# Designed miniproteins, single chains, continued (2), part 74

Each design is a single chain, and the fold is of that chain. pLDDT is the mean over its residues in the fold that is shown.

## One batch from the design tools (miniprotein)

Design m6712
Fold by ESMFold2-Fast:
Structure m6712 (fold): chain A 86 residues (1-86)
Amino acid sequence: SVEELEEELERLLKESEALLEQSKKIKDKEELEKILEEAKKIVEKAKELLELAKKVAPPEVLEKYEKKLEELEKKLKELEEIVKKQ
């Protein structure tokens, strides 16, 4: 159902955002790399689910999730660059 897809998308997006916020408090490189890997997996899962949802849900329902996913992908890339520079 569309409702079930929305709930799962919201859950994944919230989890990835929480991990990225947690990363701001982490100074240990190894711990930061683990958070980055977990966030990457969750974002990738959300991306896959969004692509499936596009086949069954109207665009207007999914627009907010697409925007949030783009924001999280940008934050993820910024974190990757920080980790590489350490």
Scores: mean pLDDT 83

Design m6713
Fold by ESMFold2-Fast:
Structure m6713 (fold): chain A 64 residues (1-64)
Amino acid sequence: MEVLAQVREAAREFPGLDPAEVFEAGARSLEYQAEHREEYGLTEEQAERHRRASEELRRLAEEL
C-alpha cells in the first residue's frame, strides 16, 4: 500500500517510466535467476527467496 504510493510518486518524476513494466522486468529477472540458480551461484534457499520476490513484484505491478 505505502510502497505503491511511493512508486506512483516516482513515476511522476520520470514521465517515460511505467512502474508496472519496471516491476515486471524485475520479477522476470529474479525468476530467471531462480530457474538457473546453479549458474548464478545461488543456494536453493536463495532461489526460493527470488521466487517469492518475483511473485511480490508481479502482484505490485498488477495493483499499479
Scores: mean pLDDT 74

Design m6714
Fold by ESMFold2-Fast:
Structure m6714 (fold): chain A 65 residues (1-65)
Amino acid sequence: SRLEELLRRALELIREIYLNGTEEQREKLEKLLAEIEPLLEAAETEEEKIALLERIIAGLEEIKK
């Protein structure tokens, strides 16, 4: 499913930043996760969760630059 694909991609990006990123990239990751976590907890529909995951993936890809 789209949700499972996005979850897998997000986790892969998070893992890569933690293992291979700089200290600054890890700090940006922690900030992004802190901003998104309450929104994911509040999301009630699959569509809302997909939109939030797409947003987090975009943020993670920006951090990797």
Scores: mean pLDDT 82

Design m6716
Fold by ESMFold2-Fast:
Structure m6716 (fold): chain A 95 residues (1-95)
Amino acid sequence: SETVDKQIEEINKLIDEAEKYLKEGTPEAIKKARYLLSQAVAQVTLLALHARLNDLSDEDIAKIREVNEKVAKVGEKLREIDPSFPKVEVIELPR
């Protein structure tokens, strides 16, 4: 739980910074948002795969699902500006 919470906090920091750059909307800012969101995608993917392979609590699984959905949602916002950004998949988790 503490390890999951810390990892989610780091992913949320990446998302929040990416959203600030998306709001700025300059080509340089969009490039930074793309980089930050790519890091968030990598981290949430590893966390979701860890949840799939391990017997995590229902609470931790719910938190991971929520942050994965949040990353995917911000990814779609970036895709409206930069369609070359890959679609973020939400990994299916038990319960």
Scores: mean pLDDT 86

Design m6717
Fold by ESMFold2-Fast:
Structure m6717 (fold): chain A 69 residues (1-69)
Amino acid sequence: SMEEIKKLYEEGKKAFEEGKYEEAVEKYEEALKLAEEENADKKLIEEIRKNLLEAEVEIGMRLIEEAVG
């Protein structure tokens, strides 16, 4: 349902705010999968994708720091 998609998206945003980027990615991926399966609003899908990318970038930057530190 649209409500379920929004709940997962909100959970992802909360995880991101708490610095739990892996959990944020997981929640955003679940939200995105449901949104695409249910043909949700394109703007919502785009917002979820943008936030997913931001979380993935945070993980990538941390991994680079660990590799060079």
Scores: mean pLDDT 84

Design m6718
Fold by ESMFold2-Fast:
Structure m6718 (fold): chain A 58 residues (1-58)
Amino acid sequence: MKKEKAYKLALELIKRTDQEKAGEGLLDLVMKETGVSREEAREAAKKAVEEVKKEKKE
């Protein structure tokens, strides 16, 4: 569940903040909010960025 929560949080943050890529600040926030490891937060953020890219693909 924590990994799912991390992914959803990263996705919401990217969509709401209009970020098209995940930065270290986003990773830190996901880790703090969900308690996942750095590696898991990075994976969640990458998945979220890929999802947003699918909507804003050039």
Scores: mean pLDDT 70

Design m6719
Fold by ESMFold2-Fast:
Structure m6719 (fold): chain A 68 residues (1-68)
Amino acid sequence: MKLSKEEFFLKVAELISKIDPEMAKKIKEAVEKGDFKTAEQLIKLFILKNSENEELLKELEKIAREYK
């Protein structure tokens, strides 16, 4: 299934909301403002904080494959 840039960030935010709802809210707000740079930075920060969570990284990879 083909994901737009906005759909990609929102789908990542939904996954993040299961672990860090506050971070997910910030990502959604950035996307709604068209601030994809901030959304990307927040996602990178979340990944760095959760680098030991193999299941999370696998889910993020799956979402990334659907993005284009």
Scores: mean pLDDT 77

Design m6720
Fold by ESMFold2-Fast:
Structure m6720 (fold): chain A 76 residues (1-76)
Amino acid sequence: SESVEELKEKAEELLKKTKEAAKNNKPESELEKILKELEKLLELAKKSATEEMIEYLEKVIEEAKKIIEEAKKKKE
């Protein structure tokens, strides 16, 4: 299983990637792909991670979803 540190680092990298992709007007398919990777991390965390880590990942996913929603809104 992924370590807590590894999950946190991956989540932070994926969130940063989401922000950069949105800022650079990447296609919606790319944004959705990044979101799906974040959701996979949450599923991994639910199997063995702490409650605190699960809460952290949920917040990261919520932030990513909000960024993607705003990006889609700008593109139409």
Scores: mean pLDDT 79

Design m6721
Fold by ESMFold2-Fast:
Structure m6721 (fold): chain A 55 residues (1-55)
Amino acid sequence: SEEVLEEVEKLLRDYRAGKITRQEFLKRLVEIAKKHGLSLEELSRVVQEAIERLD
């Protein structure tokens, strides 16, 4: 969903800006997946789309 994508994009921007650690980034990704009922495969696709939108 668009909401999941926006959350991942924000998290990725915060990580790239040095506002959060790698460990915190991974922890928050897992929490987003749990919140939205995403499988590992679905989470991977959302992360890929977020990277493509930001780059």
Scores: mean pLDDT 83

Design m6722
Fold by ESMFold2-Fast:
Structure m6722 (fold): chain A 91 residues (1-91)
Amino acid sequence: SEPSEEEKFEAMKAKLEEELKKLYEELSEEAKKFIKELEEEIKEKNLPEEEIEEKFEKLYEEALKNKDEEKIKAIEYVAAREFLKRELAKR
């Protein structure tokens, strides 16, 4: 039988949380500090989803230009966590 919507969501959440944990453990202390500062800014300014996405795009483009692989991973980590928070927010 096909998995239910709830079962699909729980499986996705578990896999994403495991991948994020592994990614975070591989990051430097500097990258972890960047994550903390970025997450604090998003929270403090209460940024809408569209503005958060624009901010990630700009940060990602700058990190790519600077060939900063750790910063790219840090941005991906924060973006994935914000996605998960939105999916967990029940209407």
Scores: mean pLDDT 80

Design m6723
Fold by ESMFold2-Fast:
Structure m6723 (fold): chain A 69 residues (1-69)
Amino acid sequence: SAEEEAIALLEELAGRVDDPESLALLEEAKAAIRAKDREKAHELLAELAKRLPVELHPLLREIQRLLSL
């Protein structure tokens, strides 16, 4: 499903990030997707976009696309 693909991409992001704040936000985003809380997931992805380096933004955009249907 799109949600399963989004979670897999978030796990890929977690492997490429070292700071505890971003890792915590990634875990919260995965939990929100599993809980079907799309509003919370989008809020957390927006916060991640402010914190993550620009090189990781294409991956964030793909996650956002999958969750927007």
Scores: mean pLDDT 84

Design m6724
Fold by ESMFold2-Fast:
Structure m6724 (fold): chain A 85 residues (1-85)
Amino acid sequence: SLSEEVDGVVEEVRRVVDRVMEIARKNPSMAGLVLGQLYDVRSMVRWMEEQARKNGDEESLQKAREMLEEVRKAIDEVLKIRKEG
């Protein structure tokens, strides 16, 4: 189902976010590259949110909103790392 497909994407997004956050924390000079990757992920999740709204899929919409919040927190942390480097 679409919801099961979204669950798979949620898990993949979380894996990517965790990986790039580890890179930024260990290598602050990479913060700019990590921000680019996080912005790309955010754009993808925003597109998923729009599709869920159009389809009336409340479960997928809620999952997309949760992913957007996780990505927002990651971006905020990397922006802080970049300013301190």
Scores: mean pLDDT 83

Design m6725
Fold by ESMFold2-Fast:
Structure m6725 (fold): chain A 67 residues (1-67)
Amino acid sequence: MLEEALKAFDAGDYERAVELFEKAIKEGIEPTPEEYIKMALAYNKLGDFDKAREYARKALEKIAEEQ
């Protein structure tokens, strides 16, 4: 669940946060722009800059579509 991913993020457990977040997406949960930004930050903390950029872009695209 997204709540567990957010708890892991708040605890500084970025590896578990991205694992739980990707599981939630795979189960059909669509993240908010804010949740995409948190995952971009988590991947950046883990040194996965390609994934960080990808999720940051997804957050921006969703914000642009919601005008």
Scores: mean pLDDT 80

Design m6726
Fold by ESMFold2-Fast:
Structure m6726 (fold): chain A 100 residues (1-100)
Amino acid sequence: MSLEQLRADSQALLDKVKEAKTYEEALKILREHPAGRLVAELFEKANGEDGLTAEALIVAASMYAPGAADIFLTLFEKAKKEGVIEGGIDSNSGKIVFKK
């Protein structure tokens, strides 16, 4: 898989995720695409007890595929709007705070 193809796929995914009306629709789009699946997995790691900080996850996404960080941030904004994320990013831990 080429970096140029990953870049094109990431841009197409970003556009689709931005146009998705719900967080669940955005997750479905991501899980149905190879480049999107990693972004979904990184977002799930953010929701774990030992989850990485939001910064670490964004950096990991950006290293994997060009534009993956933008997809991650767009998914985060949709999750926050729909109340899946309680307070956004915790200022003490740097972790994403998900609704339980």
Scores: mean pLDDT 67

Design m6727
Fold by ESMFold2-Fast:
Structure m6727 (fold): chain A 76 residues (1-76)
Amino acid sequence: MKFLVNGLLRGKGSPEEIVKAALEAGAEEARAVRHGDDVAVSVIAESEEEALKALEEAAKRTGDEVVSYTVTPLEL
């Protein structure tokens, strides 16, 4: 089972740096798209804890704050 975390990050981090940081933090997949001052980030990992850790580490490394997130279990 895998978990999808959809997060909204606010700050100066680029989508590319956020994706890189999430993957380096243990995400299996990561995608980010800028929406004005916010970045919509999707992270997939083997556990909820790993997916959230990857999102939090990406925000920390880029100097962004986590505005909101949702967690969805995936049947893959």
Scores: mean pLDDT 84

Design m6728
Fold by ESMFold2-Fast:
Structure m6728 (fold): chain A 68 residues (1-68)
Amino acid sequence: SMEERERLLKELEELVKETAATLDALQAAVLHAFMRHELELHRRENLSPEELRKTLEGAKKFLELLKA
């Protein structure tokens, strides 16, 4: 649903904000590019809540890799 999709988007935004202060400039730039790409895909396609959930899972894993 649109409500579920909006909730997942907000969760992704909050995840980005939560970790932003711990990232160096390069890591922050990479994360920003990733977020911009996902927003662009959302505007071009009407992505389902399932696709957005996959994006959120990917973002969490991506942040974990940047932290390593």
Scores: mean pLDDT 67

Design m6729
Fold by ESMFold2-Fast:
Structure m6729 (fold): chain A 70 residues (1-70)
Amino acid sequence: MTEEQKEEAEGIKKDLEDRFKYMKENKESEEEIKEEYEKLLEKIEETKKILPEETVEEIKEYLKKLYEEV
């Protein structure tokens, strides 16, 4: 994995964490959180063009963990 790909992956994970933290703090509905989760999964799938498959799957697993913790 290149340094640029590593920074991109870390940036995505941070953005996911910040977004779920925002939704939790603003008491978003379960439906709104689910809709955002589904949209984020689609956007992460698009990163397969830039990031290795293993890294994309790791990010998806991280997103799933964040979703389950809400």
Scores: mean pLDDT 79

Design m6730
Fold by ESMFold2-Fast:
Parts: structure tokens; sequence; C-alpha cells
Structure m6730 (fold): chain A 76 residues (1-76)
């Protein structure tokens, strides 16, 4: 399923196994999926949503929501 693919891909970037990835890893993944033109405002929104500690890391829930929004074409 789509979520199974996303989970496996997330795991590849989450080398520490702590359930989060960096913003840079998220951008790499989305580029490989064919989303080569990422809006900065969307990236900043993900940082704001996931970066409560100021460490710039994205959890799986935020990652999944972002990819889903891109697929639906509803990403701001």
Amino acid sequence: SEEDRLRRAFGLFDRDGDGVISLAELREFLTELGFGSLPDETVRALIAAADADGDGRIDFAEFRAYVRALEEGTLP
C-alpha cells in the first residue's frame, strides 16, 4: 500500500530509528517521488508543526500528511 511504501522510505532516512527524519532527508525523499518543486512555505509549515524543540526533525505523521497533501494537490 501507499502507506507501507512511505513507512519503508521513512525508515531508510531514519537511520537512528528514533522515528524522525531531518528536513533535508524529507526534501530528498519528495524529490525522488517526483515532487521536485517544493514550496518553501510548505517546508516552513512542516518545520513549525514538527519542530517544537527547534531541532528541525520531522516525525512520520507530519511526513505522511505532507506527502498526502502533495498527492491531492492541496498543498499551500
Scores: mean pLDDT 63

Design m6731
Fold by ESMFold2-Fast:
Structure m6731 (fold): chain A 71 residues (1-71)
Amino acid sequence: DDLIALQSRMAQLVAEGRTEEVLAEIERLKKEDPKKAAEVATSAAVAARALGDEEMAERLKKLAEEAKKES
């Protein structure tokens, strides 16, 4: 399942503090599949919030909302 694989990868990058890579991957995905990007960004935002990175969580939440509108 492509979605599960992407969510797993993004959660790992978030846990590793690789913020720029997470944002770049989600923005790239928005161009290819906005609906999938919204779901991945939402999952990544939850992971970031669980780690206490509220700034990253809000940035990812905004990307998810933007992708949902483009779907």
Scores: mean pLDDT 80

Design m6732
Fold by ESMFold2-Fast:
Structure m6732 (fold): chain A 92 residues (1-92)
Amino acid sequence: MPLEEGPDFSPSPEEVELAKKIVEEASEEFVREVDERKGGEAAELAREFLEKAINGEQIDESKLSEEEKELLREIQERVSRLILEKVREHEE
């Protein structure tokens, strides 16, 4: 056990809060982009997908429309990039 735990360390409460803030900011930027392109209903759907993803819940793509599947793909690509950019900025 100690040998497997040796290289690992728990993030500080501040680091956890920062990570949550980055994810929330990236999510809000994406939802805003969707609202401007497709309107409020699509933006609300994007928020639901993001909340499920943040909570580690799996989205059943077989039950989604083609537009909803496109939105899910955009979330995976765009939000991931936004998160990485914000993380890189903080890491310097």
Scores: mean pLDDT 71

Design m6733
Fold by ESMFold2-Fast:
Structure m6733 (fold): chain A 66 residues (1-66)
Amino acid sequence: DEALARAAAQLQAAFGLPPELAERLARLLTDAELDADPETMRRLGELLEGDPEAAAALLEALRARA
């Protein structure tokens, strides 16, 4: 939870995401980094499909970084 809060704060600072979306993305990113398994990667994709707002925010955040 504390690690998620830190990751969420970084996403908010870097990408200007609302806290709710930042927390969801932080959890997905943290879990994916911890688990390099192909199963985790597939589930990450499924979770993003379940959260269209998070997916849209992620894409805009990546473009803003560029």
Scores: mean pLDDT 58

Design m6734
Fold by ESMFold2-Fast:
Structure m6734 (fold): chain A 78 residues (1-78)
Amino acid sequence: MIAGDDVRAIGEALQRAAEEAARKRLPDFEVTVTHGDATARAQVRVEELPSGYRARAEGTVTGADGSQVELRAEAFVP
């Protein structure tokens, strides 16, 4: 099973990536985040809305034992 601290650290990194992408209005990209024995591969996409920009980071965290958990982070910048 993936350690909760690894999942949390990766989740925080994905949240920061989403916030950065929304703030900078970045084109769609892929990010890889590693913490401890876990690695996540996530897609970051920015959507233009009438009220601002929304970024979503969606990916899968894989542990050293092959365990997987899906993570999602979202940020909105007016």
Scores: mean pLDDT 83

Design m6735
Fold by ESMFold2-Fast:
Structure m6735 (fold): chain A 71 residues (1-71)
Amino acid sequence: MELVVSLILMASGIAKSSGDDELSRALRELAEWTERGGDPERALEALKEAIRLANQGDYEGAVEVLRKAVE
């Protein structure tokens, strides 16, 4: 759990340094959800898919995937 949260927070920091404030915020929300007892496997899958979409330039899709994972 702690390692998954750390990976998500690192990705959030990278997004922020690249100027992608919405992606950074969505990643922070995923990390907070995981810390509150959210499924770490679901969080990791959402992170992986968000990275794939962001690498294709689909930042809107990346944010959507992260937000849909949080519930």
Scores: mean pLDDT 83

Design m6736
Fold by ESMFold2-Fast:
Structure m6736 (fold): chain A 78 residues (1-78)
Amino acid sequence: SKAANERMAKGSGENIRMYLISKGEDEKEAQKKADELAKRATSDPEYLKDVVEEATKMSREQARRDLAEAEARRAAAA
């Protein structure tokens, strides 16, 4: 449904926003990019699929970094 696509686009856009901020991008610029991606994804189902795939890859990369950071902190405390 249109509402489901809009919700999915918003969620994927938010994940991309968080990833960009984690890479040092300005919060306002990251929000603007995420909003534009979500807007287009809502009206373009093929683009939505690509955005969802990229958001998933970004989330996996962030998770790997978070794990590496936690291990580094644990090693430094030993």
Scores: mean pLDDT 81

Design m6737
Fold by ESMFold2-Fast:
Structure m6737 (fold): chain A 82 residues (1-82)
Amino acid sequence: SELVTVTVKVTKLSETEASVSKVSGPDSVTVSIISQEVEEVLGVKTLKVTVEVKGTITTETADVYIAENETSREQSLSVAVN
């Protein structure tokens, strides 16, 4: 198994500064939230999420899916594996 810690940026936060509700990845990996920080730039709120990706990764990248809440579309991010 491979361990990867990455920081991902989630946009389109609601005015309530809601945390990320869902984090997932491919079936071969486990994705966990390590920390969450809200950043505001030019009046736009952005959630910075650090996630830990564990599992067997057959490629040099893994896709991570993040959603702010159940009604938000999941954001797909490609994460490099070291």
Scores: mean pLDDT 54

Design m6738
Fold by ESMFold2-Fast:
Structure m6738 (fold): chain A 77 residues (1-77)
Amino acid sequence: KKKELGKKAAEEIRKIIEENPDLPEEVRSMLEGAAYYLEKGYFDKALELLKRALEMHPDSEAVRKAYEIVEKAKKEI
């Protein structure tokens, strides 16, 4: 159920964005981009985007949680 897992992961990432309104614009945009890729079933593109975000903002809990969500979803495919 690739699309169902992607949709669920995207919803979890959007929840992180909503719960963290003070996120830097760049981080928020990367999280939104990852959610978009997940809804399309492009898990590898979402992971690459989040990995770059994590490298740029290594102390961001929001980015780390988003990465873990996508990595877990990909393992279930």
Scores: mean pLDDT 81

Design m6739
Fold by ESMFold2-Fast:
Structure m6739 (fold): chain A 65 residues (1-65)
Amino acid sequence: GPEERERAIRLLQERGGLSRAQAEGAVDALGSPDPAIRGSAVRELREAGLSEEEVEEVLRLVARS
């Protein structure tokens, strides 16, 4: 729901250093039905400095958003 989406955006801003717009784009990409788009977004988050555990938390929040 909206709370899980907002939590994911905040986590991406705080841990990845993303802007609001970048975090919203990343959340949308992670929620994509296309596994190639999701995989690309995961790689970009890891390159931005998120740990595997932080990426997993974001994925769980996106799945519930």
Scores: mean pLDDT 86

Design m6740
Fold by ESMFold2-Fast:
Structure m6740 (fold): chain A 66 residues (1-66)
Amino acid sequence: MEEAEEYIRKAEELLEAGTDYAEALRLAGQAIGLAVENNDMELYRRAQELAREAVRRLGLDGPAPR
């Protein structure tokens, strides 16, 4: 759990800094995996939101303007 929270924190820091969106996505993915393994729905939701934001900033997915 603490490890997943650390991944979330680092991903948030990268997104706020406006750099390394790919690394932020990777960290969010790690947190998602840990949340699923630990059946932590709140952590899963937070990590998934961060992953979606990173994907949006990378322009990789979604119905958002391209």
Scores: mean pLDDT 76

Design m6741
Fold by ESMFold2-Fast:
Structure m6741 (fold): chain A 92 residues (1-92)
Amino acid sequence: AREEVRKLAEEAVRLIERAGEAAAAGDYETAARLLLEAEELALEAGRIAEEAGDKEALEEAHRLVTEAARALVAGLSEEQRAALAAAADALV
């Protein structure tokens, strides 16, 4: 469980990092898709940790994903954040 949770969280972080690169390049549709995939992996990691009762794994997974998401937001302009949000809304 813990290794699986960590692997899923690390994959989610990689997708968030790739989303930041895509958004910086003006590819907001790709960035939005990568963020949705990262969210799915993060939710699955959280569910596995909760079912296993591993609070430490849950907290670590949440920390890794939250830090990556904050770095992405901090790296983008207001215009880029607005464009990314609009692209994400169009996918859902």
Scores: mean pLDDT 84

Design m6742
Fold by ESMFold2-Fast:
Structure m6742 (fold): chain A 65 residues (1-65)
Amino acid sequence: NELRKKLLEKIGEILRLIGDIIDLEMKVKKGEISEEEAKKKIEELEKKIKELKEEMKKLEEEIEK
């Protein structure tokens, strides 16, 4: 099922973005970047995750048909 493959690909993208957020939070904790820089980048990553979740919802609706 091509729709399930696309869903798994979107899940993979979300997991990668979550990893990027964790890395940014760890860099703040280590003092490698400022909280302000990390917050800005995390907000961008969270926006991308939200968009991917909306795409996944549409794919799930198509699978349920």
Scores: mean pLDDT 82

Design m6743
Fold by ESMFold2-Fast:
Structure m6743 (fold): chain A 79 residues (1-79)
Amino acid sequence: SKELLLRAIGLAIAAIGLRVEAERLGNEEAAKLAEEALEKALKAIEAAEAGKDEEAEAHLKEAEALLAKARALIREAEA
């Protein structure tokens, strides 16, 4: 689905931005999680382009969870 593809692209962009932010803050753990989220988002893009919507959705869910963890670590370190 085009919707899954666009969502996966959006997550990939978010993951890149978060990784750059984490590296600038010196938060290596958050940067690693953002990098893993990017990898999952890229797999979601591949699956969505291949019409494997179920596989794309699974990768998307994994990417979202990793991004949430990375954001939580950055938030915790700044608190």
Scores: mean pLDDT 86

Design m6744
Fold by ESMFold2-Fast:
Structure m6744 (fold): chain A 68 residues (1-68)
Amino acid sequence: SAIERFIGLVLRLLGDERFEVEMVGSDTIRVTPKPGGEAALERLEEELRKDPRFEVERVGDSLLITLR
């Protein structure tokens, strides 16, 4: 389900030392690259933009990811 995929994504990103993850809403996270994580964030953006279950917005150097 979309909810299970969102939970799995959040857990994956929380375990990734290249990113800082913050819950900004009940269905929205902010992902910020740590120093040296910028290329990984670009690949994450490409991955998630291909998934219609997520809305992905770039805000400065961070991504806002919302479950649709």
Scores: mean pLDDT 85

Design m6745
Fold by ESMFold2-Fast:
Structure m6745 (fold): chain A 85 residues (1-85)
Amino acid sequence: GSMIEAVEGLIKDAKEKGYSKEIIDYLNKALQALREGRYEEAADNLIKASKIAGKENDTTMAIVLSVLAAEALIRKELEEERRKK
């Protein structure tokens, strides 16, 4: 599945489980950045959401968001490499 679909799914899950507005706000900012191809900004917002999830003792969400942030940074690097060739 696409990273956009993954973040959309996380936003739906977060809303269903009653996560804080701050987490949902950062996830929406990450989603917008992903849609615009701004992978570094997407990763930054995912990391911010991950830190809040960790403080709220949701270790699973914190890990998932950290992994998605790493994937966004990897995708940025791969696109940069493709554009240089």
Scores: mean pLDDT 83

Design m6746
Fold by ESMFold2-Fast:
Structure m6746 (fold): chain A 64 residues (1-64)
Amino acid sequence: SLREKLLKLIGEILDLIGRILELKRKLEEALAAGDEEKAAEIEKEIEELEKELKKLLEELKALP
């Protein structure tokens, strides 16, 4: 149903937002520790998740 699709998309969006926020916290910790390699890895992960979030938001906007 449309309701089930909407709830699933919202759940996936909220999960991605939570993951991005957790990674941003880990990025701050890596930067504070001077771990530039780990910081670069985390930044790439954040960029990929933000790209996925953008796609899910477009899917949400496209729902009838």
Scores: mean pLDDT 87

Design m6748
Fold by ESMFold2-Fast:
Structure m6748 (fold): chain A 75 residues (1-75)
Amino acid sequence: SMRVSEGLLESLKEALEIEEEARKNEEEIREEIRKKIRELHPETTEESFELAFEIADKLVEALRRQKEQLEEMLK
């Protein structure tokens, strides 16, 4: 049980490290994503992009909270 939690914590750390590197170029990446999606789906609104990015940010926040909970459990 504890070993499984430790493995999950390591996976979360790796995912969050990748996310932090991506964050340094976040605005450029978001603009590139907007462009690519609009090429395929020109009806996509800015409001839809804002909602999608808000959901993504909240998912990252949830992963960070999960990492903190696992770290507290492993104390």
Scores: mean pLDDT 71

